Designed miniproteins, single chains, continued (3). Designs and how they scored, part 27

Each design is a single chain, and the fold is of that chain. pLDDT is the mean over its residues in the fold that is shown.

## One batch from the design tools (miniprotein)

Design m8919
Fold by ESMFold2-Fast:
Structure m8919 (fold): chain A 68 residues (1-68)
Amino acid sequence: MKDVEVRRADGKVVTIKPPVTAEQLAEALGVSVETVKRVMEELGLEDPLTAEQALKVALHLGIDARLV
């Protein structure tokens, strides 16, 4: 399974290894869990998230991310 590399607005680069919870993704993205859960609801996604689903959440929030 592919990992997800996230480039945060604060300049930090974080790699996450799916499957990930909304809480783990929120920490990696530097956003609130409520923000991640809102986007998941909008996209019809459930915990735990796959690499592609985590990438989709990050991109929906305007955060630079890629599969690695």
Scores: mean pLDDT 82

Design m8920
Fold by ESMFold2-Fast:
Structure m8920 (fold): chain A 68 residues (1-68)
Amino acid sequence: SLTEEERRLAEEAARRYGVPVNDAKEYFPVGADLTTATPVPMTPEEQAEYLSLPDRVRVEAARLAAFA
């Protein structure tokens, strides 16, 4: 499970970066067709910041953004 700090980081990431399609893949149900999905546009700076987050935080951020 996520710590409270990791959950807070996930909430901030969801608000700032949205849902990159690659990480949203783990959130979407089995059989979701990702060939029609377009990745959320990110600057290189945003991508580097997002990729610096732990995988668990990025998955939770994608889930939170999907439910927003």
Scores: mean pLDDT 58

Design m8921
Fold by ESMFold2-Fast:
Structure m8921 (fold): chain A 81 residues (1-81)
Amino acid sequence: YLNLGNIYESQGNYDEAIYSYRTAYLQSEDDEIKAEAIYFLGRVLEKQGNLERAKELYQRVIDEFPNSRYVKEAQERINEL
């Protein structure tokens, strides 16, 4: 689903990308995959102009998955929003 989300996002199919990333988050038992899925959800929402919701998702990466490789990326996005 992460790969499907990336494909849909690259095509501008944001609704399908959101569905794919949410599915990856809900069905994964791997914290790194969950963190990546939330980060990608934030990125799609940012592209749609939903900056407040994007910021909330980036904050969730930091708070819920503090050991993830995506914490730095999420913090950088929050600082630019």
Scores: mean pLDDT 82

Design m8922
Fold by ESMFold2-Fast:
Structure m8922 (fold): chain A 68 residues (1-68)
Amino acid sequence: MLLTEEEARRVLASMEAALASGDRTVLLVAVHEAPHVIAAMEANPAVPQELVDRIRAVRAEIERALAE
C-alpha cells in the first residue's frame, strides 16, 4: 500500500501526539507500526524525504521513552 504525502503528514502528527501523550500503550503501538509506515513512504517517491526523516526521528524518540 502506498502512502500519500497527506497520509504521511497525518502519520507524523499522530506519532508526535503519541510521544507528547507519554501513554505507554500508545507509544508501543506507534513504534511497532512505524517500520511498515516508513517502508510504504519510501516506496512512494512523491513523499518528501524530509517527512520520512522526521518520522524516523520521532520513532527514535519513542524508542528512547519506552527504554525508561
Scores: mean pLDDT 77

Design m8923
Fold by ESMFold2-Fast:
Structure m8923 (fold): chain A 58 residues (1-58)
Amino acid sequence: DTQQLRQQVIDILVDLGMSRDDAQQVADSLSPQQLRQMVNAGQQGPSSLARTGVQIRQ
């Protein structure tokens, strides 16, 4: 459950240009509800949640 959400958030953040280490720290700091929101936002492209603190590769 939470582990799967963390992995999905890490993958999304890495795809957006964040390092895996930074993505792991972000995922670790989020609640399960926030992780789910990040996954939804990331799937829609670089959204408000995914843009917060993330460097997006252009």
Scores: mean pLDDT 69

Design m8924
Fold by ESMFold2-Fast:
Structure m8924 (fold): chain A 82 residues (1-82)
Amino acid sequence: SAIEEAKRYLEEAIRAAEAGDLEKAIRYLQKAEVAVKRAAGQLSAEKVAQILELIGQAIAAARAGDSEKAVEYARRALELLS
């Protein structure tokens, strides 16, 4: 499902960020964003908006070189999908 795909991409992004591979983390976060948008019909509009904002913040943190914050935001997005 699109939800399971989003969860998988967020988990891969977290692993990449923890390993210090922020370029790989950003690629997986972008894939997670697309999967969440595809899952919009399976989630409330408010939850979709919160998850997309957290993914956006994770991407911004990763682009700034902040692995710790990228992981924190990605984990919070993953929790909302669980």
Scores: mean pLDDT 91

Design m8925
Fold by ESMFold2-Fast:
Structure m8925 (fold): chain A 61 residues (1-61)
Amino acid sequence: RYVLSEDELEASRLLTRRLFARFGTAPVSEEELRAALDELAAEHPELREGLYRNHAFVLAS
């Protein structure tokens, strides 16, 4: 168990739950994914680094 790994896992869980709550099994666009990431980073600033690390390619484009 690592603090960095925990933050990344928690960020991933929150993102997955949010996307599932909004879209279920429907395809999610990159714009919708970015919006969810921005919302989660605002709600959970302590997890921002984990969110950015795992999804930097989406946030950078």
Scores: mean pLDDT 66

Design m8926
Fold by ESMFold2-Fast:
Structure m8926 (fold): chain A 82 residues (1-82)
Amino acid sequence: HMKVEKLEEKETKYGKVYHALVRIEAPGEELRSIAATKEDKKYKVIAVAHVVVPKSMTDEEAQRLAEKVANELLEEIRKKLE
């Protein structure tokens, strides 16, 4: 039920920024967003994960999910740059 709704790549003078928007499907629930950012200074890339989750999800679970998505995005970027 987790969907990657959008993946954007932007060139900046500080390197490439990759944004992923991930939504957990929760019909009838109020949703909230949380973000996590991971940077690789060697390759000059920044991975930003925005996750939209049910408000019923704990702060710890939401933060852990956002960080997991940001880390996974950064790993995929690193594989393409190697």
Scores: mean pLDDT 76

Design m8927
Fold by ESMFold2-Fast:
Structure m8927 (fold): chain A 92 residues (1-92)
Amino acid sequence: NAEELIKQARENIEKARKYAQEGKDDEAVNYLSKAADLAEQLARMGHLEEAEEFVREIIEAGKLIKNPENVSKVIGHVLRVIGAIEDVRLGQ
């Protein structure tokens, strides 16, 4: 399960980077959203190091986003994953 989620998160981040570089901002944000959902799942499964790595990778890919509304969406997705990481740490 975790190995497959990690692979899917990396694939979604790479697609986001490709679409952002092509000027396909909305498509890029859609893939970053999917990556964030996968990172949140990993965090809730206790894979905190992997989730933190994907937060960093999503932030870096998000720097390629040009539309301010889309930047706000990426920030929201990142904060959701950070919240999941914190919830798991505070729970144990």
Scores: mean pLDDT 88

Design m8928
Fold by ESMFold2-Fast:
Structure m8928 (fold): chain A 71 residues (1-71)
Amino acid sequence: MLIGTLDEIVDKIVKERNLDAKSISAAPLGDGRIIVNVHLKNSDKILRLDLKDLGDGKYELVSEEVIDKSS
């Protein structure tokens, strides 16, 4: 699984999917989980990342998806 800082995970997935990030928002779900929404430039889509907090500023990527703002 991909493990890194929030920035490392976002940068890697954005690059691998050939996306341009505009802004990032994060919502902790409790129980050591966080959802990160990467809002894309020139797109009505959001890259959503489900991460597990491992402590020490490190996260594990659990899932990734690109969703439409209307979905």
Scores: mean pLDDT 79

Design m8929
Fold by ESMFold2-Fast:
Structure m8929 (fold): chain A 91 residues (1-91)
Amino acid sequence: GIEKLVKEAAKAKEEGVPESTLSPAIRYIIKALELAEKGGPSEEFLKEVKKALEEYLGREPTLDELQELITAILQVLQEKLEEKGIRSEAP
C-alpha cells in the first residue's frame, strides 16, 4: 500500500540509492520528503505527492489517498526527528 511505498522511498533516500534505479513514484516521494523537511507542506510538496500517487496508481488519486500519503510522509519525518532526539538525550 501507500505506507509501504513511503517506507521504501525513505529507505532509498537514507541509503543514497541512485535516482536512475528508482521508480518515478519513489523519486517523487523522495522529493516530497525533502520539501517537508525544509518547510512543511507547500504547493511544491503537494505537486510531488500528487505525481507520486498518479505514477503508483495509474490514475488520479482521491483526497483520501492524498491524505494517506501526506500522513505517511509526515509520520516518517516525525520518527526520524524522534530517533535523533533520543540519541542526543541518551549520550
Scores: mean pLDDT 75

Design m8930
Fold by ESMFold2-Fast:
Structure m8930 (fold): chain A 104 residues (1-104)
Amino acid sequence: MEEIRKALEMVAERNKIKLKEEEWEELLKRAEKVLAEEKAALDAELATESDPRARELLTLIKEGDFEGFRAKVKEILKTELGLDEETAEEHAEVVELLAKAMLA
């Protein structure tokens, strides 16, 4: 999953963490297992989620509308958490990459 590695590398670079290739391989295997388990949980969460905003985000992920998902996450980060445009875009990009990896 190229998207998972890209997202994790972005986080590692921002936190100045340097990993060896063998540590990346182990981390990616672990992340792939967790994401496979979370894919099954998404259907159950979507069926029981009563928060309209959370349901909207889960529906966008479920339908593969990653552009809409990214835009919605970015807007929430800006309006609810008061993040600036650049920071909100960076966080939304990482979240989108993880969502794509989960549904690929």
Scores: mean pLDDT 67

Design m8931
Fold by ESMFold2-Fast:
Structure m8931 (fold): chain A 83 residues (1-83)
Amino acid sequence: SEKEERLKKLEEALEEINKAIRTGDPEHLRKAAEIAREIGLEDTAKLAEKAAELIDTHPRKAVIYATAAALEIIGEILDIEFE
């Protein structure tokens, strides 16, 4: 179903953000942004892209942007599963 496909994409994007936080690899944040954009979450994609840009130069600020992107994705998952 469309709901199940969207949930799978949201879970994939969240997994990529978690990988970026654990590894420090900006490619995982870029992949999360690509997935978010594919499912119409443009603002979430921009937060993940901003985190990727900052990860090597401003790692603390990058974690804040990555966390904001993750929280938006979690909100979308909760909306699907509990509403």
Scores: mean pLDDT 88

Design m8932
Fold by ESMFold2-Fast:
Structure m8932 (fold): chain A 77 residues (1-77)
Amino acid sequence: SEEIEKAKEQAERAKATGMRLAEEDVQKGRAMAETLLEAGAYNEKTSEILKEAGEQVTAYVDEVEARREAAAALAAA
């Protein structure tokens, strides 16, 4: 379906943006992940695609946050 293909492209772009935002500001990355998860609630055909993208951004945000916390702990020691 053209609709599904377009949704996949949009989800990939939003995922890339969320991951980039997370590297700059963890809270902005987290907000993008939440937006994707919420968008997934509104369309049954694209719900899984958007939720998966949101979950992937959430996981990436968690990794960036953990890395920053580890770096801060090392710098403070």
Scores: mean pLDDT 80

Design m8933
Fold by ESMFold2-Fast:
Structure m8933 (fold): chain A 93 residues (1-93)
Amino acid sequence: MEKIREILEEAIEILERMLKLVTNPEMKKQIEEVIEELKELLENPDKEKALEVLKRALKLASESLKYVPDDKLLEAIGLILRLIGLILDLELL
């Protein structure tokens, strides 16, 4: 349970940082909605639900790369790699 909370908190941080890099308003809204889902999961952590939401977050973050300025692409890619790491950590619990 504690480990699931740590993963969710780090995922929220990653997505909030990604939100600052994305220029498209509709994509920002979708990222904000996923952040809210992760915050709700912090109150009642569930591994299966967390994994589902994190996989959707990864897909959304990857799709949002086309709306990230060129000078910030490496930062955005780094955030996506961190999300992949969190998904793998969650699977190993």
Scores: mean pLDDT 88

Design m8934
Fold by ESMFold2-Fast:
Structure m8934 (fold): chain A 67 residues (1-67)
Amino acid sequence: MEKYKKIYEKAKELASEVAKNPSLDQEKVKEELIEFVKKELNKDSVEDEDFEEIVAALEEEARKLAE
């Protein structure tokens, strides 16, 4: 859980940056999050379930802030 909490904190931080600057490349922001996740989990690949949940959290936070 602790590693996922750090990942969610990073996702919220990135979502806030996207919300403040909507012209930011969301794909690059997602790539940064993916690399962070791989590094934190010490994995060459992220499990699909974990990846979907983390990306969904980033998108949800960005959407809430943009509204």
Scores: mean pLDDT 67

Design m8935
Fold by ESMFold2-Fast:
Structure m8935 (fold): chain A 74 residues (1-74)
Amino acid sequence: SPEEELDRLVDEIIAAIRAGDDETVLRYAKQLAELLFSLPPELAARARQILDVVNRYLFTGDREAAIAELERLR
């Protein structure tokens, strides 16, 4: 389901941030942005919040803050 795919992408993004693998973070963020077109409004809002956290992480490099916010958004 779109919800299960969203949850999978969030898990993969968290794992990539923990690993410091910014290329993988960008790849999964792109997949999440593409998924946005097929999500119902509630899930689309959550996905946008996740993308905002990822963008902030890529700007600041603050892994602990990003992981905490992403786990809260699950």
Scores: mean pLDDT 87

Design m8936
Fold by ESMFold2-Fast:
Structure m8936 (fold): chain A 85 residues (1-85)
Amino acid sequence: SAKEAKAELQAFLIEIARWAQEEIEKLDPETAAKVRAKMSDIFLLGQQGLTALSAGDFATFEKYREEVLKKAEEMKKWIEEQLAK
């Protein structure tokens, strides 16, 4: 349902933001700033997806949701790479 889809995406965004904030504490200021920029991009995509869902545009919502998940995974891998040195 649209209500479940909204709740699931919102929960994901909260979880990834919390995880990223905890990882930022382990990073240098320049790398931390890059993580914050990546999180801002992810949140903007999430907001656009939720706006589409509210308008009944499920196809556009699904595209933005997929892009959110992809960029979050890319950010996680990038952070893990920075911390592995």
Scores: mean pLDDT 87

Design m8937
Fold by ESMFold2-Fast:
Structure m8937 (fold): chain A 120 residues (1-120)
Amino acid sequence: MEARLRLEVDPADPRRVRLEGYDEQDNLVGKAEFSVEPGKEEEKEARFEARDSKYRITVELKVKYTADGKVEAELKVRGEGDDPSVEERVRRIAQTLRDLLEGLGFTIKKEEVEVKRLEA
């Protein structure tokens, strides 16, 4: 009965990233696909949002190819809400994304976790 966002990354090809977001009922709530040519510097972004009446959780993922063919990622997970569980959920989402991306050979260059309370 608590909203959550679960993210999955396609491990088949790091040049073609498919990112899928699921709700707490395992329903697909969003997906983003992007490809970056190896050997060129290029940046692509994906954004996911999970929201209910009390809080919003936003996930931003940036992927970059370097000129030497490496894949780098920056991730930002933001939570807005007055529920103390928002911070724990935001941290779990960030940890899950980090684990998945590092498992796929991405180098995490930046990780930001931000929680703002909507003070009542």
Scores: mean pLDDT 65

Design m8938
Fold by ESMFold2-Fast:
Parts: C-alpha cells; sequence; structure tokens
Structure m8938 (fold): chain A 96 residues (1-96)
C-alpha cells in the first residue's frame, strides 16, 4: 500500500503542476504550492485506507490551488480540480 500511495501522490502532484501551469502560474509559484501541499498532507494521519489518504491529498491540493488562483480563473480551476478528483477516484478503484 505504501508504494501505491507514493505512485498516486506522484501522479496527483504532477497533474496539479499541469493545472497550475495552465492557470499561468510561475515556476516559483508552482514549486511553493506543491511544497505546501506535501507539508499539509504529511501532517495528516497515515493509519487511514488508501482511498481515504488519496481523498485527503486531493482535498489539500484543491484548497491550496483555490487559495492562490485569481478570482477571474477560479471557475476554470474548479473544473480542472473536479476532473482531478474524478481521475484520482478511478485510479484508486483500478489499484484496489
Amino acid sequence: SDIDLLLLEFHILEAVRAILKELGMSDEQIKEAIKKIREEFRKLPDDSTLEERVKALVEVAKKIVMEITPESKKDFAEKQLKLLEEHAKELVRYLS
């Protein structure tokens, strides 16, 4: 399960980087956002199921991305993050 979580974390964070690039974020803003997502995720309990941990990672990513997204781009960001959430759920089902 630890290897599956590491692979899913890597994949989800790469998708978040792609979303932030499309939103027009600088490399420094992207780097800082990914760092904050990792730090917040690492504070959460690790005794949960793979599904619960992946869900928690996606919720942390959604929160941080929305906090840094300009108001004019929030609708676009919300749509991209919803697709990320749906994709993450399918990946968990596939690995389970």
Scores: mean pLDDT 85

Design m8939
Fold by ESMFold2-Fast:
Structure m8939 (fold): chain A 63 residues (1-63)
Amino acid sequence: SALLRRKVVLETTLALREKYGTSVTAEQMKSAMDAVTAALDAGASPEEAIQAGLAAAEKEYEA
């Protein structure tokens, strides 16, 4: 549902803020949101979608 997607996006954003603070880049945010959307569309749980988003942001940070 749209409400579930918005909740997962918010939780992912808060988790990124917790890990990277104000240093979160637009590229990391985009990669994280794209990964969250792809995971949810594939039927992943909210927790799995958040983890996918964090992993995508980490890869972007290391690049």
Scores: mean pLDDT 80

Design m8940
Fold by ESMFold2-Fast:
Structure m8940 (fold): chain A 94 residues (1-94)
Amino acid sequence: DEEAAREEAERRARLEEQDAFLEAVRPKVLEWREKHPEEAKELEEAMRNGDEEGREKIKEIIEKLREEGLTDVAEALELTMEAAEAGRRAREAE
């Protein structure tokens, strides 16, 4: 009966699980950042700008991470991007 409230609760639960996953992958993200400091800086700037060119840069970095064998780090970045987009859309609506 409260379908909208249930959907919101499910989104909240997913967000918390995403945060837990990101915490678990954090040591590998730190290692990747040390190995690729320039790409890490570009990623951070692309995420801050939130434009289309930045999103394409992020996708290129994600592919690089998969080639390096850091597939969990790549997945963490994809989840972070999706969360950022959802947050931006929510803010834009309000």
Scores: mean pLDDT 74

Design m8941
Fold by ESMFold2-Fast:
Structure m8941 (fold): chain A 81 residues (1-81)
Amino acid sequence: EKYERAIELLEQARRDPETAVEYLEEARRLLEEIPEAAGAVEMAEEARRLALQDQASGGAYRDEFVRTVQQAIAVAEALKE
């Protein structure tokens, strides 16, 4: 359940980069409660930093942000098994 909710939040962050910081923060909090998800937590934190940099730079980090969110989703899905 926590993995599925975190994946939903990561997917929403990917679809709406303008509000991504809020979704990524919620996803990170859910993943932090799962010891095995440390790698996904780190990726979600990096995606949050990239979202802030993307907003400040006028879109220069958009591709890196999207790739990082997709990686976080993939890791969370693998751990869900």
Scores: mean pLDDT 79

Design m8942
Fold by ESMFold2-Fast:
Structure m8942 (fold): chain A 59 residues (1-59)
Amino acid sequence: KVLVRILDPERLKRSTGLDLKEGEVVEAGELEKRLGLGFSPRATAELLEREGTGEVIVE
């Protein structure tokens, strides 16, 4: 199961329109559904990690 912890909610909202809180943990699959980009959950998580807006959690 791939989870993402939000590190920069203001940047995330500015780039994606998602209104999440700092430190909030969300399933990568739910982030993918909200973004509607057609990415896999893993690809969505990796995108946020690369942009510095999220931290990938594997557990």
Scores: mean pLDDT 78

Design m8943
Fold by ESMFold2-Fast:
Structure m8943 (fold): chain A 92 residues (1-92)
Amino acid sequence: DLPAETARLLRRGAELLKKAHEENLSDFERDVVTALTIMMLSVGALAARRAGDEELAQRLEETRDKVISLTDQGKFEEAAKLLEEEAERLAA
């Protein structure tokens, strides 16, 4: 089930972003965590589109753009919450 697998990836991304917020990570480490999360969302969107799920692909791309905006502002906790909320919507 692609939505269930995607929800699992989003939860993993949320855990990484929470650690970036809670731990005293360097700017470099935060950039790496952000880049990995963006890559996961981008690859997930591509996989969804290839599977014929254009709606899921668009939702992942929109979520990616919001994560980029929030992490650029240092709002890692809000970015993590966004991924958790999107994962819950996909698992429902």
Scores: mean pLDDT 83

Design m8944
Fold by ESMFold2-Fast:
Structure m8944 (fold): chain A 87 residues (1-87)
Amino acid sequence: MEEVLEKLEEAIRRYYEVLGMPLVGEYQVEKIRELGENAVPYLKTLLKTAEEELKRAEEEGNEELVEATRELIEAIKAYLKSLGVEV
């Protein structure tokens, strides 16, 4: 498994675990694996959602969620770049 994909899967699981929704995190990981190369539009949507959630988490002072969301954003961007996609 590519290092960037492994980091993305870890970041997704961590993010949804912090939100109290670990099963949603597992579902997202399975969906990305199923989509493979077709995951790019899905990941771009997830990235936009994560960037919006980061702003909200910062406003609420939820440091654990801020950290998890930043790691998710970084992991998505790294994975998209590995596929030749600009973000």
Scores: mean pLDDT 82

Design m8945
Fold by ESMFold2-Fast:
Structure m8945 (fold): chain A 57 residues (1-57)
Amino acid sequence: MKVDILVAVAKAYYEGKASGDELKNVAKQVGVDPKKVLEAAKKGDLKKVKELAEKAV
């Protein structure tokens, strides 16, 4: 659930539909490192975003 929200926002960020600040805010709520999530999302690596969220939960 928290993982799914983070992945959805990361995808929206990659597609230009969400801001980096929105992605960072969701990452903080999920308990993951916002910098690592932004790096993965910038590459479109949604699998890495999911792994980061799963490791944090």
Scores: mean pLDDT 80

Design m8946
Fold by ESMFold2-Fast:
Structure m8946 (fold): chain A 64 residues (1-64)
Amino acid sequence: MEDLVKEALERMEKLIEEGASVEELRQFYDEAIERIKAEVKDPDLAELIVEQLRAYFDELLKKK
């Protein structure tokens, strides 16, 4: 569970360092959310993780 969030965050940071476009970041974000929903069996926990990932993504877009 924590490993999925950490992996997603590390991948997003790497994409930013490599000069990824906003479209590439959005696509990765959407894929990460779908993966979390599929792998996290507790829907309440999945929702919390999705909200945290959304907040992080919003911060990344503000910096860009």
Scores: mean pLDDT 74

Design m8947
Fold by ESMFold2-Fast:
Structure m8947 (fold): chain A 98 residues (1-98)
Amino acid sequence: SKLEEMLEKLRRELALYYALLYLLGKITPSQVMEDLGLSPAELEEYIREAQKLIEDVGEDFVEKYVEIQLRNTLESLLGLARKLKDEELAEHLEKLLG
């Protein structure tokens, strides 16, 4: 469905924003892997994409917006998880939001 496609896309965006936070020194690799259930190899792939994004738009731009974008993506994911009745994902996302 369109909602399931949106959920998958937002889940990938969430991983990218977490990798950006790591590159900005705001989170540890272990915390990213724990929060998102990523392997070290999967995290390395998102770190490469995050590095490319910083090269394209600049670190200062990313630093201004990454935390706001992360929160917005988490809230959108939570809304979709609730709509899809994925209670486990919804509970996990609520914990990440605080």
Scores: mean pLDDT 86

Design m8948
Fold by ESMFold2-Fast:
Structure m8948 (fold): chain A 64 residues (1-64)
Amino acid sequence: MDIDKAALIAKELGLTPEQVARFVKLILDKGFDKVTPEDLAKAAGVSLETAQKVLEKLREAGLI
């Protein structure tokens, strides 16, 4: 499932297991196409720069 790939990408970019869980919950609540870098940074507790990198990798993987 696309969620499993998104979780793996977040983990590879240095998010902790707890931050990955918050990120997955955000995707489940809003959907992939509705998540902004600001939403991700706040939900996962990462910098806006890190959130932008996560979303860039999701776009490269064809998930958004």
Scores: mean pLDDT 79

Design m8949
Fold by ESMFold2-Fast:
Structure m8949 (fold): chain A 85 residues (1-85)
Amino acid sequence: STAEEKEQAMLKKLKPLIDAAAKLLATIALETGDVEGLLKQLDDAIKNSSSPASKALLEEIKRRFEELVARGERASEEDIALGRA
C-alpha cells in the first residue's frame, strides 16, 4: 500500500509536467501527422522502463497524449482555418 500511495503522490505532484509533456507531444503529432510513430516511441519507452515509477509516469503521459490527440482531431474548422497559409 505504501508503494502505491507514493506512486499516486508522485503522479499528482508531477501532473503539471505530465500535462506539459503530453501537450507538446500531441501538438507535434497533429502538426506532423505522425500520431502512430509517437505512440510507438511511448510504448517502446514503457516496455524498456527499468523502474515501476518510470513506467507509471510514461503510462500517464501516454494516456494524456491519447486524450489530447483525440480532442485535437475534433478541433473546430475555425481553428484549422486560422492555421491555413
Scores: mean pLDDT 76

Design m8950
Fold by ESMFold2-Fast:
Structure m8950 (fold): chain A 112 residues (1-112)
Amino acid sequence: MLEELEEIKRRVENGDVTDEDVERMNEIFLEMINSPREEFERIYEAIDALADVVARRQAALIAQLQRETDPARRAELQRQLRILFGLEAIALGAAVVKVVREKEEEKEKLKE
């Protein structure tokens, strides 16, 4: 999982990200939801780091799309942006799960 997230991050940085990367990241996210605390924290940190790279790449592609006049190149930039928005949605889901898990842990400590 962590090595796969690092590979996805590298592909985002290089502009080689694919729909398969979105599907795999979603599978990792679903596995993360039910993972033990230590594994959950490590996977979440990797997803959070990937989210930062995705945000920077989105900004760069949006700026490029605003200047691009070739229809074929515009279509390719839009395709890459769609993939990046998919990765962003999964990262946002991971952030929500982290908050929920932290709140449940706080409640358990208060039940002592």
Scores: mean pLDDT 82

Design m8951
Fold by ESMFold2-Fast:
Structure m8951 (fold): chain A 88 residues (1-88)
Amino acid sequence: SKAEEEAKEHLEEAIKHVMEAMRNPDPKERLEHLRKAAEHVKKAKPVLEKSDNLELQILEGVLKIGLAVVLLTEEDEEVREAAKKALE
């Protein structure tokens, strides 16, 4: 459906922002990337909660793995807290 296509685009953008948060040396820029990831997740969430679409489930899994890596490697508490909120 169109809603599932839009949710895929939001999850792909969220994943890109999480990848930037993992590699960017500036904690302020990492925080902004995690905030943007969370906004994209929020837009995808209503579709994810009622969809059994395998592609969406895989993208959500990839996103959660990326956020878990941020939580394991992040030294800045504010950035870590943003990653925790994105996982909720």
Scores: mean pLDDT 86

Design m8952
Fold by ESMFold2-Fast:
Structure m8952 (fold): chain A 68 residues (1-68)
Amino acid sequence: SVEQKRSLAGQKAQEVADRARTLTDPDKRQELVKEVGDLLLNTEDMSEQELQQRIKELEQRVNEILSS
């Protein structure tokens, strides 16, 4: 359902936003906030499978930003 997709995306977005708040690098914080925003904006237009794939991509992107 749309509500389930929004809940899943919202939980992942909150996790990423909480991590971003602990970062001292403003550029990395801004990049993570942008990635979260992109996820939330597109959540309702995606199937549940597409959302799960997008979340996986977000997790990979977060790891890349944090390891930079």
Scores: mean pLDDT 78

Design m8953
Fold by ESMFold2-Fast:
Structure m8953 (fold): chain A 82 residues (1-82)
Amino acid sequence: MVARERALSVGELVGVDSFEHDGYTIEVAVARTADGRYYVSIAVYKDGELVGIKDGVAGSSEELGLEATRLVNEVIKKAEEL
């Protein structure tokens, strides 16, 4: 799982999820960084093929949902532009 492996390379894994949205399969992984921030990795698939990866950081657990949503939208938008 690409998102999980990326998160594990940055810090302590604190969350992993996988869901379908608009015909894409989306993987989300979150790691706690040494400086107390959160690293979010998003991997997006279509028909089993990886179409994009995006990473970000959030200053708090409350910001995680907003950051994850932003990253997903950016990856899908870029995939649709191809």
Scores: mean pLDDT 80

